# Ledger of designs, part 14: designed miniproteins, single chains

Each design is a single chain, and the fold is of that chain. pLDDT is the mean over its residues in the fold that is shown.

## One batch from the design tools (miniprotein)

Design m493
Fold by ESMFold2-Fast:
Structure m493 (fold): chain A 75 residues (1-75)
Amino acid sequence: MKIPESERTRRLLERERLARQIEDEVNALYKKDPEKFEKLAEEAAKRRGIKVTNEQQKRDVLAADLLEERLREEE
């Protein structure tokens, strides 16, 4: 009665594609404008109440924030 396994797999692939797109956008921002990246990552961390201490954590928190925002816009 809940989502069939094949439809569930399709939805997971859709989310993975969106997550990869956002990861690419975050990486592109990091390379093109590191200062803007730092500001956006700090805002995302504050919004989530998380303290980030390294570059990977900053990328992860920004990517997670952007993914959540995009998922809300689609639904």
Scores: mean pLDDT 75

Design m494
Fold by ESMFold2-Fast:
Structure m494 (fold): chain A 62 residues (1-62)
Amino acid sequence: DDESSRLAHELLEAYEAGDWEKASEKARELMRSMGVEVSEEEAREWAERLARTILNARKARA
């Protein structure tokens, strides 16, 4: 889904910029687009895990 891809990209950009509040907000929006309701704290933890996974995958494929 184009919207999910956009939200994931915005989440990663916010995480790399150190904007934890924005990263958590984007993670929450992404989870809601998948039909999942999460707390702000859960969204933050999920955003951190997803961002680390993406960044590690990019390094492994260099």
Scores: mean pLDDT 75

Design m495
Fold by ESMFold2-Fast:
Structure m495 (fold): chain A 65 residues (1-65)
Amino acid sequence: GVAADADAATAAAGAAAYAGRMGAGPNKQEIGSLVGRRAALQGTDGAGAAASGGLGGYEFGKINP
């Protein structure tokens, strides 16, 4: 629900901030968006798959419940 959506948004914001600290996050953010869009265009559960590819399959599924 809404709480889970907010938690996911916060995690995404944290990842973006972390990438920025590691040395200029604009290209990292752009790569993440590009991968996400490509997966979404495939019409699959691509957002999760793209996030898994970009973030190495972090435990987002475990923190949701």
Scores: mean pLDDT 50

Design m496
Fold by ESMFold2-Fast:
Structure m496 (fold): chain A 109 residues (1-109)
Amino acid sequence: AAAEEARRAAKEARANQAVLEAKRAYEEGRGEEFAERSLEEARRLLAEAKALLDSDPERALELAREAAAEVAAAATAAFLLGDEERLAEAAALGAEIAEVERRAREAIA
């Protein structure tokens, strides 16, 4: 459906914007603060998404997608900083977000 294509395009555009914002933060010397804030926001969004999985799976999916964009931003900043610990944390958080997205999609069916 056109709506599904639009949702995919919006997700990709959001992820691309997050990566660009991370690169800008790194170039401006704010990469470490940006990575920390993005990881904190991703954890907050993931926790809220998990809480909504049974009652509001559509909202859970929306929050999980927002968390994925924050993880992409954090991973980009961590990579540019050479921060292997934060990069590993972003990867682990990204895997949890992908699982929540999968479960939410199954619940919406």
Scores: mean pLDDT 83

Design m497
Fold by ESMFold2-Fast:
Structure m497 (fold): chain A 85 residues (1-85)
Amino acid sequence: SLESQLSELVQQANEAAVRLREAIDAGDVEAAREEIARLEEIRTQLESLLSQTSDPSLQKLIQNIITQTQNAIVQGRQAVAQLEA
């Protein structure tokens, strides 16, 4: 179901965000870049799910998750830039 796909994407996003934080804390730029790329793929899949639903409550939930994922990507990119300076 769409709800099952959303749950799986949320789990994957949370795991990628944790791994991104761990990579940044370790100064592992390569690992951090891999997790940012994973979050970008997850965001694309979330945007696809958003286009597949007409339920306003589910649309709002998915939009909030997309926003959180985008924020993690932006913060991760900033942290990587600082590590490479």
Scores: mean pLDDT 90

Design m498
Fold by ESMFold2-Fast:
Structure m498 (fold): chain A 69 residues (1-69)
Amino acid sequence: SMMGEEYVRKGEESLEEARRHLENGDTEGARRHAQEAIRYALEAIRHGRVEEGRELIERAQRLLNEANG
């Protein structure tokens, strides 16, 4: 669905932002954007993009772990 595709795109964008914040030492920004990526990934799953959504959640969880130390 168009909505599922849009949520995957937004999740990818949020995850990329989270990574950039982490690389710059902004752990608060990294956590915020990673959590946003998870929210978009869950919506993508609800709209049928299950595999892409699961991959986004895994990547975001890894980034959150790195941001938290």
Scores: mean pLDDT 89

Design m499
Fold by ESMFold2-Fast:
Structure m499 (fold): chain A 94 residues (1-94)
Amino acid sequence: KKEEARKYNEEGKKLYKEGNYEEAKELYEKAIEIDPEYWEAWYNLGKVLFKQGNYEEAIEYYEKAIEIMEKKGASLEELEEARILLEQAKRLLS
């Protein structure tokens, strides 16, 4: 189950790098469906929404990722990166 979530996330990351945001989004959604505590999939879904100009939804998904990261323990570097993207999305709404 968790291994399947990771596989979908990694496939999504490849599609994201290729600019295939719709397919990447679908794969990240599948990863979240399998493991709702997989913060990287929430974070990556937020990045897709950010690229699509949907800053409101990007903020929601970044906040969800940060919540999980804080609860389950993530590196300070990973938390800092997520917080930076959250603030960037907020600035673009302002």
Scores: mean pLDDT 85

Design m500
Fold by ESMFold2-Fast:
Structure m500 (fold): chain A 85 residues (1-85)
Amino acid sequence: EEVELPEEILELARKVTEAAEAGDYEKAAEYAKKLYELAKEALGEDHPVVASALAALGKSLEKLGKKEEAKEYLELARKRFEAYR
């Protein structure tokens, strides 16, 4: 059986990637934060999409010079990936 992700989550994940590739880290962080909130609500906190969204958010914040905030999200992403196994 194929586990389908909600279209809205797939669209947000795509927008995060496109914004980051374009160097628009402000938009990448915005979309990643939206993706994190939506994925957490729809899929649960331990889902790999949640961890990926947190990693993208942290990386974007690091590019924006928000080093301390970025570190917190990157650490949270790592813990989420480990929880999913």
Scores: mean pLDDT 79

Design m501
Fold by ESMFold2-Fast:
Structure m501 (fold): chain A 98 residues (1-98)
Amino acid sequence: YEKEAEEAIKKGDLEKAAQFYTRLAKSYLLKGDYKKAVEYAIKALELDPNNREAWRILAQALLKLGKYDLAEKARELASQPNPDVEEVKKLIEEAKKI
């Protein structure tokens, strides 16, 4: 999926690239690699902050890593149709510190 995501970015299809990163995040979540699940969910959300599945995966991975406050924030943003850009950016910056 990484190569497919990179090809989608080169074509300017950011939403499609986010879908490929979301699939990678889900794959790592299912394998128990929660740190990589966070990494790829963040990459998806940087391309498409309205990707609800990526928010859900990020929240679950953060919860598994014991990052309860961050997981709660991600869950709240996942429930919003149009999450605030500054709140999205702040959460992504904090999650990148993992």
Scores: mean pLDDT 80

Design m502
Fold by ESMFold2-Fast:
Structure m502 (fold): chain A 83 residues (1-83)
Amino acid sequence: MSFLERARAAAEAARARARELVAAGRGEEALAKLEAERAALEASGVEELVSLGVPEAVAREATALLLAALDAAIAEVRAALAA
């Protein structure tokens, strides 16, 4: 599996976990975790991946993909909590 395929799988797994927490009435916990993960990824995601040996172009693409997935998950959880 390529690194981008792993990133997509990780994004989908994180979103699935968030949905499970919302269904269990733990939406506020899910939101806090997603916001913390997004902040960490935005601050150092590309640099961390490059330091681990991921090519810069792949690191940038994976980080952008994960940020977009986290933004979508955060929006979904916020919408569920507002309803």
Scores: mean pLDDT 79

Design m503
Fold by ESMFold2-Fast:
Structure m503 (fold): chain A 71 residues (1-71)
Amino acid sequence: LSPELEEEIKQAVAEIAISVTVVTGGRLDAERLAKNLGIPLETVQRLLDEAIAAGLLRRGKEPGVYEGVRR
């Protein structure tokens, strides 16, 4: 795969992890997700910020932790 396709696949996996967090009302650590997928933290933070703007996630109690919202 080209580097562009590899990055797109990693981003898609991150989006799936975020979607699972939204659906389950669970918790997600941005730094851990970035480290586990080998993608930039800035990319993960951007996706999380988009989900917060959409009302799907909120910031957790701890820095870099995000939580699914109800409704």
Scores: mean pLDDT 77

Design m504
Fold by ESMFold2-Fast:
Order: structure tokens, then C-alpha cells, then sequence
Structure m504 (fold): chain A 58 residues (1-58)
């Protein structure tokens, strides 16, 4: 369901951030926000753009 898709997307974002040298704390916070936004009905593109902006500002 949507919750499973949101979790999968959040984990993928977290893994990507960790691979790019972000801390676990920052990666988890961004992944949690991604999961929340996806569940709230934001599109994959919108969620991805927001995650990238958060990572840039971290």
C-alpha cells in the first residue's frame, strides 16, 4: 500500500544520503520527512525535490 511505498522511498533516500557522506541523523530526518510528505499525497517529483533542497541546506 501507500505506507509500504513511502517507507521504500524513504529508505532509498536515506541510503543515497549516507552514500554521499551525510550523517545518519541528517539522513534519517530527511528520510522521515520524505515518508511523511509521500503519505500526505505529494508526488514523487515534489518529494524528491524537497529532499534534495533539505540535503543542500543541511
Amino acid sequence: GREEEAEFKAEAVKDTLLANGFSEEVAEKIAEEVRKLYLEGYSDDEVGEKAMKMAHEA
Scores: mean pLDDT 81

Design m505
Fold by ESMFold2-Fast:
Structure m505 (fold): chain A 74 residues (1-74)
Amino acid sequence: PLSEKQFEAEVLLSLARMYVSIAKMEEDVKVAVELLEKAVELLKEALKLAPEDKVIQEALKEAEELLKEAKEKL
């Protein structure tokens, strides 16, 4: 059983993962940046709800790395 905060964090994590997946397939760098910025925002919110969740911490780090790479192509 998940706490309400953990459940909300899991929903945000799932949504963020969808944004990251779409961004990885996106050929338009500006659109990819927008999708990755949304993913990072969602993962930061998830981490506020579940600060000890290592999966969310790792997902946030990956999303931030991908965002940095995408911005370098602008």
Scores: mean pLDDT 85

Design m506
Fold by ESMFold2-Fast:
Structure m506 (fold): chain A 91 residues (1-91)
Amino acid sequence: SELYERALRLVEEAEELIEAGEGERALELLEEALRLAEELARRGDLERAREVLERVIEAALRLMERAPELVLRAIGLVLRAIGLLIDIELG
């Protein structure tokens, strides 16, 4: 789906921005990817939503290592992603 492809591209761009030291821009893209994952889950595309959420969590954890000043916002993103992932796994 275009939604899934868009979400993956946002995560990939965010991963590149994290390594480039552009943490705030990376966080914006990860927040957009999370919103797309929420929409995928709402539409019943649970497997693709889970894939996007897992990658968002991994990228946000990397962002916390690279940009400690963004830790609180990155934690908020991780917690939202984990919450949705739990809902998907438990039904």
Scores: mean pLDDT 89

Design m507
Fold by ESMFold2-Fast:
Structure m507 (fold): chain A 72 residues (1-72)
Amino acid sequence: AETKITISYPGLNSLDVANAVIEVAKEKGVNITQFTFGNNSVLVTVEADKPDAQFTVSSVEEAKAKLTELLS
């Protein structure tokens, strides 16, 4: 199964957000299959049996927290 997660992060650096996503995925033992970057946003596809999600974050820490909750 695949989960699609859209993260909007206005004002943040895309590489910092991508690194946070990679870190949480490693912590949860989940494979990332794709990153698709958009305008101040990224669509992350992961191998997980979770519902698709969309959220807006104002910090890298918020992105990690929301991803951790979703992938738990």
Scores: mean pLDDT 85

Design m508
Fold by ESMFold2-Fast:
Structure m508 (fold): chain A 64 residues (1-64)
Amino acid sequence: VDPEELEREVEASLELMRASIAVLAGDWEAAAEEYREAAELLRELDPEEAERLERLAEEYRRKA
C-alpha cells in the first residue's frame, strides 16, 4: 500500500467532514471549497468519486 495514497484519503475524509459541517451551518461557500479540495485529493485515487465531489462543489458554489 502506498503511504502517500493513504495520507490523501485521510485528508479527503477530513475535508468531507468539514464540508458536511459547512452544509449544516448553511455556509455554502465553505462547503463548495471543502468538496473541491476533497475532489482534488481523490482525483488520482478515485476519479469517479472526485468527479461526483466536483459536481457537489459546483452546486454549492451556485447556492452561495
Scores: mean pLDDT 82

Design m509
Fold by ESMFold2-Fast:
Structure m509 (fold): chain A 88 residues (1-88)
Amino acid sequence: KKLEEWKKKAEELTEKMIREGADDATINEQLEKFKKEALKDGIPEEEVDRIVEEARMEYLSLRGTAAVLAAIWGIPYEEALERVLKER
């Protein structure tokens, strides 16, 4: 199903962006590009917006979790982020 393919692509994009240490501007740019491609492929706007929001929330959750763990464990943010990504 096309919708499931685009959901998987969004998950892969989010993981790539987090691993690369993308800032908010970069993730927003990548998600806008993703939205345009999904709309072009005929996915309804409501579904695209849902996928994009889910990807954004995953990005924020991973970043937030890494920041909290860095503070708790007394390690650099970058190191905490790698640990969070390895446990996925």
Scores: mean pLDDT 80

Design m510
Fold by ESMFold2-Fast:
Structure m510 (fold): chain A 66 residues (1-66)
Amino acid sequence: SVPTAEDIAIIKEHIENPSANAKIEFPVTKEDGESDEELAARIYQEVIAMFGNLDRLDEVKFIVKE
């Protein structure tokens, strides 16, 4: 349930380089003063709540608004 540094790195990679086949748009607003690591931790919690694991990250495109 608590993301590891490895989990955070995986989420950050998918934010930067989404799969071309991603069909699920996931809008996220970056909070004022929030780090990329903190944003990735929030996204991780929502992905785990939705899918139970990170295996389906290639289906998701994160749309980050600042």
Scores: mean pLDDT 79

Design m511
Fold by ESMFold2-Fast:
Structure m511 (fold): chain A 79 residues (1-79)
Amino acid sequence: LKATLNQILAAANAACKAIAAANPSIQITTSVDGTTLTITVTNTATGASLSATINTAGMSLAEVAAAVSATCSALIANL
């Protein structure tokens, strides 16, 4: 449902916003296609980017936020 996808995206964006505030040269974008959430992190100074996907099927909003935070941290560490 559109409302559920919007809630997942909002939770993902809130988690990403906190991480982006700590890393001002990093741009984080999120998109959702069905149950698949894609996170892309880009170093705006170098143009380097990495992406990862999370399957949100059956996840709570808290689980989505935790998975997004872990995924963003891993992508930034490898960027």
Scores: mean pLDDT 76

Design m512
Fold by ESMFold2-Fast:
Structure m512 (fold): chain A 70 residues (1-70)
Amino acid sequence: MVNGEELKKKLLAILSQYMTDEQLEAARKALDEYLAEKGETVNVSDALDRISKAVFEVTKKKAEENKKKL
């Protein structure tokens, strides 16, 4: 089984190369919530799904705000 803290550290290190600071913070929060729900036992696919949803919501909200300011 994968330790949740080790997985979180590795995933955030990889994602930091591809994401903005706002997206990375959303991913970090999603992982923190997921680890709190599941304890120390982590499924990588579930963690990635949580990250993807959080990042998508932040990106969508920012795009909608920018559209209203035009």
Scores: mean pLDDT 73

Design m513
Fold by ESMFold2-Fast:
Structure m513 (fold): chain A 92 residues (1-92)
Amino acid sequence: MTLEERIAELEARIAEDPEDADAWLELGNELFALGKLEEALEYYEKAIALYEEKGSPKLAEAYENLAIVLAAMGKHEEAEEVLKKAKELKKK
């Protein structure tokens, strides 16, 4: 599957089920790979909100991905805060 085909598939999944947190997370990953940092940030934040609502164990992973994007944008203090949240979630 090409990157463009994958993005189109993920966008279709979100259009049909906007609560598909995994689709939001994966779309954020694809946009990050394309260097679209602001769009990746928005989609990671959407995935985080849905994972929090559902109590998903993927919440820590979503925070880690958000921190990577924030660091890539030069927002190092915000990235550190988000990494602390991911670490606390992993402690149980």
Scores: mean pLDDT 84

Design m514
Fold by ESMFold2-Fast:
Structure m514 (fold): chain A 115 residues (1-115)
Amino acid sequence: MKAVEAVRKGIEAVERGEERPYVASFETPNAKFTVFVGIDEGRVFAGAALYNKDGTLLVGGGRFGPGEAFRHLAELLRKIADYLESLGDPEGAQEAREVAEIAEKAAQRFEKLRS
């Protein structure tokens, strides 16, 4: 499953109150990033991690209200995109930016609902 698809499905599950995690990875020769979205204990769990051959470069995430969770996810994915650009991976950076935009739009919708 592509990271974009997994995040969209995770957002839809959150909107339905469905406690199902969605996980996807995007991998290139030089890097891999993984995205997770779900509900845990009535909170939205959203996070991402970036890896290279030397190990984990960046990881973040947590359990928050839906708007805050997707806001943090969008910020983290922008940092991942910057790191992928620095690694010479424009395709990975583009995927991370697309996921960040989807997460930001979700954050805006949930922030308007104030939960």
Scores: mean pLDDT 75

Design m515
Fold by ESMFold2-Fast:
Structure m515 (fold): chain A 69 residues (1-69)
Amino acid sequence: MELVERGRRLLAEGRYEEAVAEYQRALAQDPDNYEALANLGRAYAALGKDTIAAAAFAAARALDPDYAA
């Protein structure tokens, strides 16, 4: 959870690559962390990596179908 919060702060600061690193660390610790997957998607979208972003969002929804509601 803490790594996801740090990633969100880095995104707010425009530090997208560092945000990706924090979300990847969160996923290494908890591979089923749907929040980390969703925020990783947001970071990749901000970097213009739309295909990777779409894959991350799809993975997040698969772990928690209610996430998008």
Scores: mean pLDDT 77

Design m516
Fold by ESMFold2-Fast:
Structure m516 (fold): chain A 54 residues (1-54)
Amino acid sequence: MDEEIEEGMILLVEGTLVAIGIPRKVARKIAEEAYNAAKNGIPIDEVVKKALEE
């Protein structure tokens, strides 16, 4: 459910990472992983922070 919200959240995270200077391909992968973690109860912010350190 909420496919529109899923796509919107992924695009929002991707766009934010691209604005920071992350390549769009890498930003998309991080955004998808962040969304997948969020649906399991892990905060998106925490996942993004960890991904940016790699």
Scores: mean pLDDT 74

Design m517
Fold by ESMFold2-Fast:
Structure m517 (fold): chain A 61 residues (1-61)
Amino acid sequence: MRVRARVELEDGRPVLRFEGAPLDTPESQAALDKMGAWLQELAARRAAGETLPVGEERVFE
């Protein structure tokens, strides 16, 4: 499955907006795991005081 995720800020925190595959399939779970890893990376960068790449998009399969 293919999921497109975009970095946005909500209440000053990094969030991912995504579209594509349903969230309740095994294939979607793999994409969600990859997106979760990216969100953790963004959260770590924010904690380090870095400017987040708001608007950056990635595609997960």
Scores: mean pLDDT 74

Design m518
Fold by ESMFold2-Fast:
Structure m518 (fold): chain A 66 residues (1-66)
Amino acid sequence: SLVEEFQRIKKEYEEAVKKGDYEKAINLLDRLIQLAKELGERAGTPEAVQQLIDKINKEKEELKKK
């Protein structure tokens, strides 16, 4: 399911950040954004998903500065 895939990628993201692999972490955040959009479309909650996407994009910009 999309929820299981989202949780798996989120765990991979946390591991990448712990290892200092910021390039991989940024790529995983891009995948999380794509999955969040699909989840929001299926759930009919695009506004809540937009807030999540905005938070992920902010984290992505912070990682680019490291």
Scores: mean pLDDT 81

Design m519
Fold by ESMFold2-Fast:
Structure m519 (fold): chain A 85 residues (1-85)
Amino acid sequence: SEEELIKKAIELLDQAGVLLTLGRVDEAISKIKEAIEILKKLDTSNPNVQKAIDLLEEAIKYAKEGKVDEALSLIRQAINELKKL
């Protein structure tokens, strides 16, 4: 179901957050990318879904730059957008 896909995406994003705090940046980025692919299976005309994807793509950019706090903030914002679904 769509609800199960949303829950799985949130679980992956929670895991990515933990990995970022551990300095496991490449693994965290892989989890974020997995979450984005799940979200792309949802109705992307929904503004909350589109906003979550945009925030996560920005989180990947900050993570690659070593800006962990900014990446974590964007992941949390994306999770909040998904919880509105």
Scores: mean pLDDT 90

Design m520
Fold by ESMFold2-Fast:
Structure m520 (fold): chain A 77 residues (1-77)
Amino acid sequence: DAAFEAEAEAAIRAASEEITRLGRELKALGADEEVQAIAAETIPALRAAFAARDLEALVATAEAAVARAREALEKAK
């Protein structure tokens, strides 16, 4: 329904903004491989959750991607 799509899009937008910010910092530190790895794992999972209309899985996947990006940034410092 429209409510699911609106919440899913809001969650994806929030995660995308944070990952973009963290990704810029990671690239500045030369960790481009880690940025690519996060994208390669996260995008298919987000698509699958959206197709299944599983908001909890979608939010969990988005949050896990942000957490992974933050951990990668700490390791790259």
Scores: mean pLDDT 79

Design m521
Fold by ESMFold2-Fast:
Structure m521 (fold): chain A 68 residues (1-68)
Amino acid sequence: DKAQEYYEKGLELYKQGKYGEAAEEFMKAIALDPRYAEAYRNLAKALEKLGNYELAEEYYKKSDELEK
């Protein structure tokens, strides 16, 4: 699954501290699967590392909504 491949690439980049690149890969996963709750959650984590707290909170809420 291409969405899962982008998600896994994002996780690897996040582990390397490449938060901006990780966020881009999580956004690509979401573009292919708009209900990918885990991708939204990890996008939020990456955005927090980049200091974008308001947008991170929005994506945490989106992830929680999708897991219901």
Scores: mean pLDDT 88

Design m522
Fold by ESMFold2-Fast:
Structure m522 (fold): chain A 105 residues (1-105)
Amino acid sequence: MEDEANETARALAEGIQAAVDEAKRLYKEDPETAKEKIVELARGAVNLARGAVEAMRQAKTIDPEIAERLIAALDEMVELAKKFPEAQGYADELERLRAEIRALL
């Protein structure tokens, strides 16, 4: 369970980072048409982050490298989501999940 939980959290961190990279690409190319897709990516990141918090709670020992990667990816998604009023609710939830991850350390 311990290694499996950390492996799950790592995979979810990579998923959030992929969503961040896609959101940055879309925002750079055309912010006006990117809005709906970035809101969708932020919503997806919330779901992945919830899974990561649950996986970390199941780990006997949390890998601090995985935790820091999760926090960094969440911080980047929050900054992207804050650019759009429609994504503000997801930004607030991501900030809450980031605080939960820090509380587990």
Scores: mean pLDDT 82

Design m523
Fold by ESMFold2-Fast:
Structure m523 (fold): chain A 55 residues (1-55)
Amino acid sequence: MLPDDVLQKMTDAAQKALDQTRKELSDEPVTEEKRHIESSAATKAASQAMKEELE
């Protein structure tokens, strides 16, 4: 069971990573690879935020 603070920071980090990745890839066509990169960046950011909060 994760504290609400950790869940909130994970969500915020994932959303910011998504927004930044979409901005960086704005000139690229929407492909499965682009969607995979966006999803991967969001997941990585959420995982990182969780580790930072739990440490």
Scores: mean pLDDT 76

Design m524
Fold by ESMFold2-Fast:
Structure m524 (fold): chain A 74 residues (1-74)
Amino acid sequence: SKEEVEKEVFKLMSDFFEKALARLEAGDRAGLQEVKEEFQKKMDELEKKSDEESKKIIEEKRELVLRMVDDMLA
């Protein structure tokens, strides 16, 4: 369901931010890039098995997270 997809997205975002913060605190830019790539892959897999309304949520949250990471890496 849409609610189940939203919960999975929240979990993926939470896991991402925990890992990303640890890499940032360590000054590990390469590790942060790896965490970003892992997040993108997981979001892509979730999107492939989701309905059209859920895909919009996934795309929106993906864009938000990737924008934040790009700002942190700049």
Scores: mean pLDDT 82

Design m525
Fold by ESMFold2-Fast:
Structure m525 (fold): chain A 56 residues (1-56)
Amino acid sequence: SALAEAAARADPAAARALREGVESGDDIKANQAGTRLAVAAGGAAAQAFYDELVAA
């Protein structure tokens, strides 16, 4: 979605860290990266990125 893409563009490092945390089952890394992404992109965009990541 446009929101998920906006989140990834706002903080590519946080978006990558969130994906890595989810893929590895590292809940602490995923939660910290998700918080950073929400600060950079806003909660709605960060949530859209997370929802699309876990749906894949």
Scores: mean pLDDT 85

Design m526
Fold by ESMFold2-Fast:
Parts: sequence; C-alpha cells; structure tokens
Structure m526 (fold): chain A 58 residues (1-58)
Amino acid sequence: MSKEILEEAEKYVEENEERVKELSEKYGISEEQARASLYTAEALRLIGDEIDEELAKR
C-alpha cells in the first residue's frame, strides 16, 4: 500500500518538473525543497483519495 502511493507520487514529481520550478520561484525555496514539498503534498493527496474510496465502499 504505502509503496504504491510513494511510487505514484515520485512519478508525478518526475512528470511535473515544471511545477517544481514554479514552486521554487513562487515561494523562494530551492528546487530540492520544492520537489520534497510537491512529493509530500501528492502523497498526502493520494492517501486522502484512498480514505475517500474506503468510505465510499460503505
């Protein structure tokens, strides 16, 4: 479970390198920090989606 979410978030960051640059410029942080932030945000979004799916199974 966790591995799939992390792997999907990692792919999202790789596919959205333009967003990494956008976040870096917008918030005045390094691209490394922007990647970490984007990865964390996407992982949390995916976890939220799984919770919503489990609730929908009721």
Scores: mean pLDDT 77

Design m527
Fold by ESMFold2-Fast:
Order: C-alpha cells, then structure tokens, then sequence
Structure m527 (fold): chain A 90 residues (1-90)
C-alpha cells in the first residue's frame, strides 16, 4: 500500500540521517551534523502534515503513524545530543 511504502521510505531516511549525524559528529563537524538533524526533522514535520490531511484522526493507523513520527523526532534529537556530549572534551 502507498502509506506502508511511505513509512518504509521514511524509516530508511531516518536511519540514513542517523548514520550521517554519527559520522559528522565523530569528525567534530557539529554544524553540519545539526543541519542534517534539522533537515530530517523538517521532512518528518512535512510527513506529519501529509498524514493529518490524508487520514481520519479517529483511526488506529493515524495514531500509530503519529506515534512513530514523534519517536523518530525524539531519536534524532537524543542521538545528536548524546553523540555531541561523548565527543566534547572538558
């Protein structure tokens, strides 16, 4: 289905974004890593708006997708902060 395919593509995008953030932080390229995080969050926000337009808010599927998007947003924010702290000297 179209929605299931979009969810899988979104998951792959989030995983690739996480890998890129990890690589950039290891290189101490914090500004570039932050930009990758912000771009990923913006894409998640755009997808959230798409879901709100296409699905009834009363549906279980709507709730599951919205919870998944919120989870991905938190994972991206937490990953960036944790990695930044680990690389920080002093």
Amino acid sequence: SGLEKSIEELKKFVEESKKKIEELVKQKKFEEAEKVKEEALKKLEEYEKLVERQMPKESEEYKRIMELIEKYKKELEELYEELKKKVEEE
Scores: mean pLDDT 80

Design m528
Fold by ESMFold2-Fast:
Structure m528 (fold): chain A 68 residues (1-68)
Amino acid sequence: EGEELARESERKAAQFQTASDILRIAGDEEGAEQNEKIAEKYRKAAELARKGKVEEAKKLIEEVEKEL
Protein backbone atom coordinates (compact mmCIF):
# COMPACT_ATOMS: atom_id res chain seq x y z
CA GLU A 1 0.00 0.00 0.00
CA GLY A 2 2.29 2.82 1.19
CA GLU A 3 5.34 1.22 -0.42
CA GLU A 4 3.63 0.91 -3.82
CA LEU A 5 2.29 4.46 -3.59
CA ALA A 6 5.79 5.70 -2.75
CA ARG A 7 7.34 3.84 -5.71
CA GLU A 8 4.72 5.15 -8.14
CA SER A 9 5.14 8.70 -6.81
CA GLU A 10 8.94 8.45 -7.18
CA ARG A 11 8.51 7.21 -10.75
CA LYS A 12 6.28 10.20 -11.54
CA ALA A 13 8.73 12.58 -9.83
CA ALA A 14 11.61 11.21 -11.93
CA GLN A 15 9.56 11.62 -15.13
CA PHE A 16 8.73 15.27 -14.43
CA GLN A 17 12.27 16.01 -13.22
CA THR A 18 13.69 14.62 -16.48
CA ALA A 19 11.24 16.76 -18.47
CA SER A 20 12.28 19.82 -16.41
CA ASP A 21 15.99 19.15 -17.05
CA ILE A 22 15.43 18.78 -20.81
CA LEU A 23 13.33 21.96 -21.01
CA ARG A 24 15.94 23.94 -19.03
CA ILE A 25 18.69 22.83 -21.44
CA ALA A 26 16.43 23.86 -24.35
CA GLY A 27 15.96 27.35 -22.83
CA ASP A 28 12.33 26.86 -21.75
CA GLU A 29 12.75 28.10 -18.18
CA GLU A 30 8.98 28.47 -17.58
CA GLY A 31 8.24 24.90 -18.67
CA ALA A 32 11.20 23.64 -16.66
CA GLU A 33 9.96 25.42 -13.51
CA GLN A 34 6.44 24.01 -13.90
CA ASN A 35 7.70 20.44 -14.32
CA GLU A 36 10.15 20.84 -11.41
CA LYS A 37 7.33 21.95 -9.08
CA ILE A 38 5.27 18.91 -10.09
CA ALA A 39 8.28 16.64 -9.46
CA GLU A 40 8.77 18.19 -5.99
CA LYS A 41 5.14 17.49 -5.07
CA TYR A 42 5.44 13.85 -6.16
CA ARG A 43 8.66 13.51 -4.12
CA LYS A 44 6.82 14.86 -1.06
CA ALA A 45 3.98 12.39 -1.67
CA ALA A 46 6.48 9.51 -1.81
CA GLU A 47 8.05 10.65 1.49
CA LEU A 48 4.63 10.90 3.17
CA ALA A 49 3.66 7.43 1.92
CA ARG A 50 6.88 5.92 3.32
CA LYS A 51 6.20 7.54 6.71
CA GLY A 52 2.80 5.82 6.76
CA LYS A 53 0.91 9.05 6.03
CA VAL A 54 -0.83 7.43 3.09
CA GLU A 55 -3.95 9.64 3.33
CA GLU A 56 -1.85 12.84 3.18
CA ALA A 57 0.13 11.42 0.25
CA LYS A 58 -3.09 10.63 -1.65
CA LYS A 59 -4.45 14.14 -1.06
CA LEU A 60 -1.22 15.70 -2.34
CA ILE A 61 -1.30 13.51 -5.48
CA GLU A 62 -4.95 14.50 -6.08
CA GLU A 63 -4.00 18.20 -5.83
CA VAL A 64 -1.16 17.70 -8.34
CA GLU A 65 -3.48 15.87 -10.77
CA LYS A 66 -6.00 18.73 -10.58
CA GLU A 67 -3.22 21.17 -11.57
CA LEU A 68 -2.32 19.05 -14.61
Scores: mean pLDDT 81

Design m529
Fold by ESMFold2-Fast:
Structure m529 (fold): chain A 94 residues (1-94)
Amino acid sequence: SMRDIINREIGLALRAIGLIFEGEQGDVAALREALKTVKELLDLAEKHKSEWAVQIALKLAERALEVAKKLGDEELAKEAEELIERAKKLLKEL
């Protein structure tokens, strides 16, 4: 149902927020899981044409990029940039 989709999108967003916060404290593994969670959110948002969830995923990916740069993790920074570009493209198509 639409309610189940929205609840799943909210749950993924909240999980990503917590994992990004742990990444800001120096937990590289948490930041990696945050990026996986943002990818899951984008996949769900694309499937259901959820513009609000794409916008949230974009903001989460932008924050994850800043954290990856602070940690000096070039691979995670690149993954975050790819998610940002994907989210921007989806917003243009929605």
Scores: mean pLDDT 90

